# Designed miniproteins, single chains, continued (2): the designs that were tried, part 83

Each design is a single chain, and the fold is of that chain. pLDDT is the mean over its residues in the fold that is shown.

## One batch from the design tools (miniprotein)

Design m7054
Fold by ESMFold2-Fast:
Structure m7054 (fold): chain A 118 residues (1-118)
Amino acid sequence: LREEAEKLFEEGLEALKKEDYEKAVEYFKKAAELYEEVGDKEGLAKAYNNLGIALRKLGKYEEAVEYFEKAIKLYEEVGDKEGLAKAYRNLAAAYLGLGKYEEAEEYKKKAEELEKEI
């Protein structure tokens, strides 16, 4: 299961690189399901963060926000400051896509403050 989750996650990253965003969404959703099943919070956070990126690239900004928020919660739980900073930057970009400039600026600042600690 965990090895299968890792393979699906890598396939998702390859799909993102090829700009096949629909395929990336499929792979990251499957990877997230398997990471959740095995209790791998770090893998799940990475899968949700990249799922959000793929959804944002498809213009599905509201769904992207939901997955970035889920990734943020998991990164906070596992103490991954680098992952958390990346998720904050991605959330800010999604809010820009929604025209929510105040929220975008808030999360951009949160990422910048956290990056000073890394």
Scores: mean pLDDT 89

Design m7055
Fold by ESMFold2-Fast:
Structure m7055 (fold): chain A 68 residues (1-68)
Amino acid sequence: LSPAEILALAVEAARAAYARDPAIEHWSPEEVAAAVRAELEARGYRAEITLTPQPDGGVEVRVAVRPA
């Protein structure tokens, strides 16, 4: 999968998670990452989402997706 394909899959999984439970807007980044991973796994992919805290209080997100 190309980086663009991974991004498209992650965005679609996030939209599906939001449509299933709109309260996701108020969840922690870790909870959102878990929901996105579950959506990708339900679609036949293995997903690894890594959250790295940044010194300025932001979070760096890394997404890796492969076919199961």
Scores: mean pLDDT 73

Design m7056
Fold by ESMFold2-Fast:
Structure m7056 (fold): chain A 73 residues (1-73)
Amino acid sequence: MSGLTEEEVRELKKEFREMDKNRDGTITPEEAASAGREKLFRFLDANGDGTVDFETYLAAKAAEKISGVPVAP
């Protein structure tokens, strides 16, 4: 994985898992809203599949770290 350390990946995985309450590997709009991450969900779900998987979330966070600019709040 590019741009993130293993520790950062572990923290992001922990946060993703806490949002993914049913542990199906994706986040729904309701789970994101519960975690206060609705705006991030809408940004990451730009492809319109109705869910955000861990790879999409990780890629966005990697881009945020590399550029130093938040992708979404």
Scores: mean pLDDT 69

Design m7057
Fold by ESMFold2-Fast:
Structure m7057 (fold): chain A 97 residues (1-97)
Amino acid sequence: MLEENLKGLAESLEEILKTFPSAEFYLDLGDALLKLGKYEEAIEYYKKALELYKKSNVSNKDLYIADAYGNISLALEKLGKLEEAKKYREIARKLRE
């Protein structure tokens, strides 16, 4: 079942991230937690991904940063924090221009 698969993925990513921090794995963990309804935890891992991407020299990093801000906005919307969600959505929109 999808929920059990997402939980297993989240647990596996958390274990990997204890030894090897990765912006991509933080995004994947955030996405899994978002789908599981763990919105506050998802936001924390998206913010960790943002910190690593901002410090990186990865080509097209602004697209990954925009995706992280967009997903933070979605999580905030699910938490009922609509004004904060709107701010993050606008940041994501500008980065995609």
Scores: mean pLDDT 82

Design m7058
Fold by ESMFold2-Fast:
Structure m7058 (fold): chain A 85 residues (1-85)
Amino acid sequence: REEEERRRREEEERRRAEEAERLREEARIRREYERDPEKYKEEGERVREKEEEEKERVKRREEVFKEASETIQLMLEVVNKLAAE
């Protein structure tokens, strides 16, 4: 009834409010860039560095997983070789 409709509307409003806040912060950063481009460039560089670090960490995790999988496969092949003989 009305309580369920109220909760749904509140949840939708909260999600929209969070989206509005994000847009508001983006607009704020853009305004800062227009007034002082140097400050924005510094923050932009930091954001890029963090994104690159995250990408490198994801790559390292994938590489470690691949290396571990390759090592396991090699060990299984050796065990199979010994079992076959």
Scores: mean pLDDT 71

Design m7059
Fold by ESMFold2-Fast:
Structure m7059 (fold): chain A 77 residues (1-77)
Amino acid sequence: SSAAEAAARQQAAIQERLDKIRARLKALYEEWKRKNDKETLAQIEKLMKEQGLSLAEAVGLVKPDEFQEIVAEVEAG
């Protein structure tokens, strides 16, 4: 049905958005690990805020251990 097709398209669009966010978060995290700079950490925070990501959602998008390290640095700074 058209309703089922619309729902499938919406789910695909959500998944594509999450995949792009995951890739960006992972790239920023790798850059932050390399540079250990406040600018890269601020970009991670900005991306999470722009996408309206909760802590649980962000953990689901990256490896939990990697994300917890980012959170600890943000809370420590």
Scores: mean pLDDT 67

Design m7060
Fold by ESMFold2-Fast:
Structure m7060 (fold): chain A 75 residues (1-75)
Amino acid sequence: YQQEIDDALVQFAKDSAEAAERYADETGNPELRELAEKARQSIADYEANPDDQQALNDAVKYGFLALLALVELRR
């Protein structure tokens, strides 16, 4: 059960980071780039140690912040 939730959260973070990276590449926005990089680093940390709940929490946090920044920049 927890593994299924954790897998979904990792996928959310990956999808969010990818969307943010794509838009950062198109616009050159440094905040969006930084948030995407932090999400990617946290995903990598979690994948290296799947018991690291802090890395998972950080991945979701930075993924969500990247999506919020992306939504704001598209206005």
Scores: mean pLDDT 80

Design m7061
Fold by ESMFold2-Fast:
Structure m7061 (fold): chain A 62 residues (1-62)
Amino acid sequence: MKPDEREVILALATMQIALELNSPLSKEEKLKRIEEVAQWAIEQGMDPEEVERLLKEAKEKL
C-alpha cells in the first residue's frame, strides 16, 4: 500500500471508531460496529497487527 493511502485509511478508521464510541448504541452494538471497521481496514490492506492495536484501544474505551 502507498503511504498516503495507509494514512487516509487509518484516519477514516479512527474517525469511524470515535463516532461509534460516541453513538447512543448499546456497548454490544458499538463493539460489533468497531469490529466491522477493523475488518474493513484489514480488507483495505492495513497491517493486521496495527488494526488489532487500534481495536484493543477502542475496546478499552467501551
Scores: mean pLDDT 80

Design m7062
Fold by ESMFold2-Fast:
Structure m7062 (fold): chain A 61 residues (1-61)
Amino acid sequence: MVRERARLASFSAAQEAFVNGDSDEEIYKKAYDAALKAGASPEEAKKLAKEAVDILRRNSS
């Protein structure tokens, strides 16, 4: 399904940005763009990007 691919792409992009020391805003933008490229709608991409940032910050801080 497109949603699962978009979720994985979003999280992978967010994780790479997080490891590189990017800000929460930059992590979100990279995750959002990756989700869109994977076929997510703008609304789904925003939700996936927000989820990725929350997971990385809450579980790794």
Scores: mean pLDDT 78

Design m7063
Fold by ESMFold2-Fast:
Structure m7063 (fold): chain A 80 residues (1-80)
Amino acid sequence: SMEEKMRLEMELGALETSFATLKVSYKKGADVKELIEQLEKILKKLEELLAKATDPELKKRIEELIKEVKEFIEELKKEL
């Protein structure tokens, strides 16, 4: 439905904002272990959104964000 699509798009937007905030926090010297924990929570929510998404454009956007979050987690783990 249109309502379901809008809900998923809004939830994705919130996760995009959360990810951007964590990247800013990292640049300001936030604790790397706490950042990884928060990023893993975002990743789990993105995977749950991907399972619910049916629209190809929305799926692609979610998959691209999943890739970016995974890459950032891997970079942060190299610093531990």
Scores: mean pLDDT 89

Design m7064
Fold by ESMFold2-Fast:
Structure m7064 (fold): chain A 55 residues (1-55)
Amino acid sequence: SEATERQIKLEEEYIKRLEEEAKKLTPGSDEHKKVLGMINAIRAAVEVIKEGQAK
């Protein structure tokens, strides 16, 4: 649906911003690990949504 496609695009844009933020953080810091965890969680959610559209 239109709404689902828009949601996926917004999530992908958010991931891009989080990846840019992660590059500014100290590797292995708590903040860096938290941001990587958020990226992985959002990517997993997007894949579930995309799989649902392939019905």
Scores: mean pLDDT 81

Design m7065
Fold by ESMFold2-Fast:
Structure m7065 (fold): chain A 56 residues (1-56)
Amino acid sequence: MREEAIKYLIKGANAELEGDLEKAKEYYQKAVEAARDNPELQAAAQAKLDEVEKKL
């Protein structure tokens, strides 16, 4: 669901702010899955996941 994906994106961003990249990765993975019915939102979530994975 779109709202669920947005909530996970916010949680991921908060985890990045706290310096917890592993938690951020987990939340962005959940955001990608929750956004499966919204291609634009899924692409945005995937981009965030890829960005965090490059930092790990």
Scores: mean pLDDT 80

Design m7066
Fold by ESMFold2-Fast:
Structure m7066 (fold): chain A 66 residues (1-66)
Amino acid sequence: SAAEERQRRKNEEAVALHEQNLAISEESGIQTMKNEKDEKKREELKKQMERAREISQAHIDALLAS
């Protein structure tokens, strides 16, 4: 139906937006880690990036399953 096609397009746009936002966050995080000299802060940033990736992937998976 037209409603199902519209929802599919919205889900595809949402997936693309999540992928784009994840890519920007990853690039920003890598640059921040390159400039960070504190080992403890680098480990915390790495952990935050891993968590953000997991959350973004879960959202993408949920959208693809709908």
Scores: mean pLDDT 83

Design m7067
Fold by ESMFold2-Fast:
Structure m7067 (fold): chain A 62 residues (1-62)
Amino acid sequence: SEVEELAAYLVENTSLSPEGARALATALVARGVPVEEAKKVLDEGLAAGLPEEQIFNRLGSL
């Protein structure tokens, strides 16, 4: 499922707990955010050295 794919990616690349990652992934998928778009926003934020709080704010605004 898109939720499981995005949640796993969040756990692998951030400090989010499995529960936190699943909650964020569920919210994004429910809003119709493509998994690849969410991954790109995460990857770009990490590459730019942004604090995780700012990356999560960007993801939550999608």
Scores: mean pLDDT 87

Design m7068
Fold by ESMFold2-Fast:
Structure m7068 (fold): chain A 120 residues (1-120)
Amino acid sequence: SPAREVLERYLAELRAAKTVEELIDAFQSFVATAVDLLRRDPSPETVALAREGLDEAYKILLEKTTNPKIKELIKKVYETFRRLLDAIAAGREDEALRLVSEITKLLNEIYDIVKEEKAK
């Protein structure tokens, strides 16, 4: 599956990440790609694939992240993305769009923290 191959590529980038910046860049690319795949094909198969990839990404992120504020925000992205998958499966398009916006805001908060830590 082309969808599986692309998500697995970003999971490999998460595993290879040496810095928090690289880790968060790979996670943002994973999220953006998963959201695009779900928008194009909201099938149960694509939802299951996105869920499996998200669970694996979350494990890698928790193992590699030491900053407690970044860990808290990663957990919020994970929980919000799970709600997004539920909304897509239920055909709740307005809720899904709102949850995508919430994920984007949370990722921007993570980037702000990463930028501040890099400036030190």
Scores: mean pLDDT 88

Design m7069
Fold by ESMFold2-Fast:
Structure m7069 (fold): chain A 72 residues (1-72)
Amino acid sequence: SPLREELVRLLVETGLLSEAEAEEIAAGLSEEELREVIARLRESPEAARRTALELSVELGVEKLKEAVEKVT
């Protein structure tokens, strides 16, 4: 998907996320969410960095929720 490829590139360019992490984040987003996040990443380098950090935290929380669901 061109939108997923663009998001991954923009996230990796921040230096805060690996390509694997960025790809996992992109795979979890709808097309509308991809467009919205890409717009935020393109606003400024500071906005890109903040957005990448927020997405990194959200990915970690989702992995914790998956772990809790499997043991409960």
Scores: mean pLDDT 80

Design m7070
Fold by ESMFold2-Fast:
Structure m7070 (fold): chain A 70 residues (1-70)
Amino acid sequence: SEKEEIKKLIEKLEKIIEALEAGDWEKALKLLKEISDDEELLKRVEEADPEYLIEVLKSQIERLKEILEE
């Protein structure tokens, strides 16, 4: 179901944040590629500050949780 897909996406985003907080860019990029084959997103991640990216990803998780609760 769509809600199950959203839950899996949230879990993957949380793992990406963990990898970024640990300084493991290789793991973070690999996990991002699993959720999106969007070259623009991957390029933005590569060029972004880790702190800023973590903030953006946390914001996305909150948005997804709101959809899931509906």
Scores: mean pLDDT 77

Design m7071
Fold by ESMFold2-Fast:
Structure m7071 (fold): chain A 79 residues (1-79)
Amino acid sequence: SMEEEIEKLVKLLESEDEEVRAKAAEKLYKLAQTNEYAIEKLAEKVRNSKSRAARLYGELILHEVGTEKAKKALKEALE
């Protein structure tokens, strides 16, 4: 399902491999343009991930997506 793909991509943001993280981030950026579940899962990583790289990528993606839903999710994740 699309939800399973989003969960796998969000997990890849925690990869030790920078190229893997960057490719996952690019795919998540495209998905987050139209898929609210991607926004929700990215916000969860910003708030809860133990990986600094995953938190940074999640914040960057939500900022770049720039929809009202993405802006709200990012603001709430950083509170």
Scores: mean pLDDT 89

Design m7072
Fold by ESMFold2-Fast:
Structure m7072 (fold): chain A 52 residues (1-52)
Amino acid sequence: SGLKTRLQSILRNIADGSYNGADKLEKLGGSEQEVQDARDLGDEYQKKAEEL
């Protein structure tokens, strides 16, 4: 239980970091593909946290 909660928190933090990274890439003129890849990574980690 405690381990599961800790892992969920870590995975959500990784997702948040990926979304924030995507927003920064977009502002810095990153390609649409690079921005989308970072958002997809965020979605992947959010899904992993929900499936635990």
Scores: mean pLDDT 88

Design m7073
Fold by ESMFold2-Fast:
Structure m7073 (fold): chain A 72 residues (1-72)
Amino acid sequence: MKEAKKLVEEAKKLFEEEKYEEAIEVADKALEIDPKNMEALSIKGEALLKLKKEEERLELQERATKISEEEI
């Protein structure tokens, strides 16, 4: 259906803009219309992985900053 495809395209654009939480929200709306939409499932999964990686990235950034400031 055109509506599910439009929501998938919007979720993809949000994902490319690094708006992962919004991408998940829009992908969920697409899945409400078509629960078997593989593209919507893929985008949602990738966005969830990106959110997990962002937390790890923040931890690594904080550690790197402290090490750099400790230089003797």
Scores: mean pLDDT 73

Design m7074
Fold by ESMFold2-Fast:
Structure m7074 (fold): chain A 62 residues (1-62)
Amino acid sequence: MKVKITHEPRYSGEITKLLEEEGFKILERSGTSIVVDADPEEVEKLLRERFPDVEFTVEVIG
């Protein structure tokens, strides 16, 4: 499932690294968004757990 994560530019590298370390396939990346092939619930849970104070949105685009 294609999932889009929208975030502030300063977090792009940290969020990308976490997703790669956890084995998610990165499909697309910009300065403000990352698209992964994953379960949206797993992605949101992981990001809330590792970045609890970071504002981001997770949406299904596929």
Scores: mean pLDDT 83

Design m7075
Fold by ESMFold2-Fast:
Structure m7075 (fold): chain A 83 residues (1-83)
Amino acid sequence: SLIERLREAVERLREAVEAGDLEAAREALGRVIDLLRELGLEDAVKELEELYRRAVEARDDPERQLEYLREAAEIGERAVEEL
């Protein structure tokens, strides 16, 4: 189901953030955004798209990029809890 795929994508995002794997975290966040869009959770999509953009723009600042990706993981986790 889309909900199960979302849970897996959010878990992968959290794991990548904890590992400091910025590339894996960005890929996982993109997947989370796509799945939330398919579920019609537009407010969460807009918030995560902004964090994704900020993370991409902060490519030369790994610590700031990780902060945005960590915030995105927290939002994704809350979205899953509400399903």
Scores: mean pLDDT 88

Design m7077
Fold by ESMFold2-Fast:
Structure m7077 (fold): chain A 78 residues (1-78)
Amino acid sequence: MEERLRLVSETVERLADQLEALGYTDAAEHFRKAAESLRAGKVDEAKKHLVKGVNLAMQHPEGDALVRAALEELNAAL
């Protein structure tokens, strides 16, 4: 369980870094908060931030593509 949460947290943190590099700061902030919550074991809080981050990122074609890539990475690992 801890290793699984670590993997998800690392993937979400990378997604946040990629979104910030593109200037999608609001989406990046929510994914960073989600990664922090996952590392703290606060799964419900992480889910809230993931939903907000996804909704913000999906407003941009590049952000949507990065979210899909992150989901494919998680599906391959989980």
Scores: mean pLDDT 81

Design m7078
Fold by ESMFold2-Fast:
Structure m7078 (fold): chain A 75 residues (1-75)
Amino acid sequence: SREELLRRLAEAFRKYAGGDASKPLTDKEIAERLAKAFEDAGVPYAEEFRKMAEEGKTLDEIAEAVQRAVDALRA
């Protein structure tokens, strides 16, 4: 279900977002962790986030992509 996929995604984010708090993540690292979270959750868009990391997309562009993905999963 959509709720199950969103819950898996939230759990994956918790796993990958917890990193080393003494050192902030780069935009590339954020995109890479998002790709892993989406892949682990079995949700579409993991490859899009990997591509964003490879292309050096900004945090703003990454945040917009997350919003689009979440909105699509809610639809």
Scores: mean pLDDT 73

Design m7079
Fold by ESMFold2-Fast:
Structure m7079 (fold): chain A 124 residues (1-124)
Amino acid sequence: SRAVDDTLDALSLISGAHSAVISAQKSSVDEAKALLSSAQDSLALAGSRVDSVIPYTGDLGRKAHDLLSQAHGLVTSAQNTLSTSSAADATAVGTQLLRQAQMLLDEALNLLQQALEMLKQQQS
């Protein structure tokens, strides 16, 4: 179904963003900026997919969408922090923002996996 397909697409996009956020934390500043740019694009697309399936996923989809929006904001803030300063304090702040984003993405993945299982059961 379209709802299953969009949820699977969202899971793939969020997984990619999650991996990019983890990699950014252990990368050079320039490599981190590129990874975070890719993560922002993936999270924007994932948010759109999750929003489209809210009528079918209910509270799980709404909570996942909110978590993705918060994570996108944190990733954007981290990229801006790294872009304005290469100082150790700015790098530390960027890393903390990315750790927060990582936790929110883990929660979103869990909620969407639950939503996917419910959607598959509804097709029986």
Scores: mean pLDDT 86

Design m7080
Fold by ESMFold2-Fast:
Structure m7080 (fold): chain A 77 residues (1-77)
Amino acid sequence: MSQKELLRKAAILLTSAGIWVAAASASKDPEEKRAALERARELVEEARRLAEELEPEDRKEVLEEVERIERRIREVE
């Protein structure tokens, strides 16, 4: 993939992860909450793997967003 395509894919994965974190936060069912957070973690890990193929500046931006989502996951647990 091109650098632009990798960056776009990482952005989509992190946006999706954020949606799953929001779903987990809104859920009153412990099982649904756990499943949503697990899905968010999977998406974050995929975005982190893609970041390894990015140029340093773009990698930094993706990793900063990864850290933000990971903090939100910890807060929702």
Scores: mean pLDDT 86

Design m7081
Fold by ESMFold2-Fast:
Parts: sequence; C-alpha cells; structure tokens
Structure m7081 (fold): chain A 75 residues (1-75)
Amino acid sequence: GVAAEEARLAADPRSAEAWYRLGLELYRQGRYEEAAAYFKRALALDPTNREAAANYIRAVLAIDPSAAASIRPPN
C-alpha cells in the first residue's frame, strides 16, 4: 500500500525524487491534498529540491487559493 511505500521512501537518502514523482502522480489524479503532502515530504528529505517546492505551492493553491496569503516568507 501507499503507507508502506512512504515508509520505505523515507528511509532512503535518495527518496526525495521518488516522493516528488509520487506527488506528481497524485496531482495528475486531482488528489491535490495527498500530492501536497508528498511534495512536503520530498522537501523534508531534500530542502534544495526546487521543483518539489514549486509543485507543493501549486498543489496547495489548487486546494485553496487563499492559502497563498498564509504562506509568508521568513522576513
């Protein structure tokens, strides 16, 4: 199941790409909340993954466009 795959991916230092790919598949299915969660996990494993960051914001905005107003930069 997805949960077992998520646990496996989280244990692998190269898993950020796999989490990102899984997020893309869920996004294509219109499952934006799950896609956003997987992009966020990819970023937790590799914070330098700019594509995951961009697609995370995209997925969040597909769920709730007003969420962008709640996402503030640190400064």
Scores: mean pLDDT 71

Design m7082
Fold by ESMFold2-Fast:
Structure m7082 (fold): chain A 113 residues (1-113)
Amino acid sequence: DRLRAEAERLAREALELANDPSASAARVGELTRRAVRLGARYGVDFMTELLKRVMSAKGADHVLFAARSASGELSRLASENPEQAEDYRRAKEEVERAARESIERNRRRALAA
């Protein structure tokens, strides 16, 4: 499936950039939004797992920007697709939780160094 492969590629690229301190946070956000759109078309659970991988990145600021980008896109999808609104809201909560846990872990690591 072309949608699945492209969503996986976008999420992988977003994760790689989010682990690079020199990478643009705006680019991480752009790739994350595209991964949400394409991933959701394949399946909400599939998309959620891809986003959780992006949120596992070491760059706290990049993870925060990716989470905000994903949350915004998921809120838009919930509004546009009332039949799946609960699935998108659950995905948003799960992604935001993964981001918070990742950011806390990364900040704790930075403080310990």
Scores: mean pLDDT 87

Design m7083
Fold by ESMFold2-Fast:
Structure m7083 (fold): chain A 66 residues (1-66)
Amino acid sequence: MLSPSRLAALVAAAGILAAAIASGLADPEQELAALEALRAEVAASGDAEATALAERYLARAREAAA
């Protein structure tokens, strides 16, 4: 299981990346793949709340990229 500090860092990274995609600071094609990888790592932790938050970040980034 991921440590709380590692899990918090992954969720924070996902949020920052999603915000960068939504604000046009990042290339959506490349950064969505990175964000999907971050969501997968968070999901692998088994933490339902962190996984739901990461999925919401990914959904917002996908909407902004569309």
Scores: mean pLDDT 80

Design m7084
Fold by ESMFold2-Fast:
Structure m7084 (fold): chain A 70 residues (1-70)
Amino acid sequence: MVDETLERAKKAYNEGKYEEAVKLFEEAIRLSNGENPEAYALLASVYRKLGDREKAIEYLKKAIELTLKR
């Protein structure tokens, strides 16, 4: 379920397993049909930790768009 996948992704992020966190956040996004602003925001944070500024900005913009859409 989306919630279980999101919790696993957060755990990986907190443990510094950024590549694993990316895969789990991407799965949470897929399971929510792209309608999970929290997963996009956290994925942006992961890419920032990985040094991928372009992807971090892309995912942050997506999180903001979904938050404004409600």
Scores: mean pLDDT 81

Design m7085
Fold by ESMFold2-Fast:
Structure m7085 (fold): chain A 82 residues (1-82)
Amino acid sequence: SMEEKLLELLKELIERAVKEHGISPFVALAYATEILFLKKKYNISDEEFLKLVEDALERGLSPEEVYRMLKKKIEEKQKKLK
């Protein structure tokens, strides 16, 4: 159920990127794949990830911008551990 909801939000992110930003479907899919990889690799919770993607959709962000936001969040979290 939650994983299905996350996949549907990622699908919407890809569709909006193609429709609103003129991004290639392959480029949008590549960024969505990297976003999912980062979520799994750094054990980001489904709830936290869902809020991040929903916020991005509300702000009209591209998958590339979501990827960069997620990377910054991971870097900030890792810096707090040193």
Scores: mean pLDDT 79

Design m7086
Fold by ESMFold2-Fast:
Structure m7086 (fold): chain A 62 residues (1-62)
Amino acid sequence: AEEYHEKGKKLYAEGRYEEAVEYYEKAIKLDPNYKEAWLNLAGALAALGRHGEAAAYGRKAA
């Protein structure tokens, strides 16, 4: 889970938001309790303009 989360963070830092979403989703699939991955997925979705999904996944991080 952590390896995919770290890859997602690196892609996000590079502005590759769609690929970052893919890796954050992989991290969450392996560990659904990974709150940081849910929060970062929400951030990447917001960066893509997908605000409804970002809000829903952000609530999972809380």
Scores: mean pLDDT 79

Design m7087
Fold by ESMFold2-Fast:
Structure m7087 (fold): chain A 92 residues (1-92)
Amino acid sequence: MKEEIIKLVKETLAQLDALAASLPDPEKRRRLMAIGIALSITVAAYLSGLVSKEEAIKAIRWARDEIARLAGDQAAPVVANLDKLIELIEKE
């Protein structure tokens, strides 16, 4: 479970970096990169026992919705991986 979460987070962050690089708007690129950093910190904090499962899921849902708002249809692969991440954390 923990190994699957780590792998999925790494894949999601790589997809998010590619998505950010594909956008012509530098404001949207900066915002997506900031969300990626926040997501990385949130998952690391959850895996370290510093935040609850409920707190982690709330933060990941916020990131999912914000990424979808910023990048629209291009965000679909990232959004799908974030939904899988929420499911994996819920199973713990």
Scores: mean pLDDT 86

Design m7088
Fold by ESMFold2-Fast:
Structure m7088 (fold): chain A 75 residues (1-75)
Amino acid sequence: MINEDEITLAMSQIVVAVLEIAEKRSGIKLTKEDLERLIEALRAGIEAARKLGDEELAKEFEEKLKEAEERLKKL
């Protein structure tokens, strides 16, 4: 049975990927609302990844979170 943390991590990975791919392909920078959604997804993903023992993914998402928070501060 798929547990809640596995579902949360999968959803977070999808949201992060969609926003990153959309920004790169469109050339349009993420809005404040998009960055807030990205930050929420990254935070949920970090918590889920750590609970599942995926420290590499948690670290990757922590680096992306710091970048997204810095971008939001400068808007």
Scores: mean pLDDT 85

Design m7089
Fold by ESMFold2-Fast:
Structure m7089 (fold): chain A 69 residues (1-69)
Amino acid sequence: MEEEERKKREIALLGAVRLAEALREGLEDEEELERLARELEEEARAAPPLDPAALEELEARHRALVAEG
């Protein structure tokens, strides 16, 4: 159960970071953003679980992107 919850969190966080980066790069089309979100969710779901260091780095990256917006 805990591993499944961690994987869901990783998928959500990976998607959030990449969407934030796409928005920052000027991808403003809502349809393209929805497609990108779907593709990123599917990609993250297929990926192996992140190690603790990688997860911490991803969280820091997301925090930095949010702070800059």
Scores: mean pLDDT 70

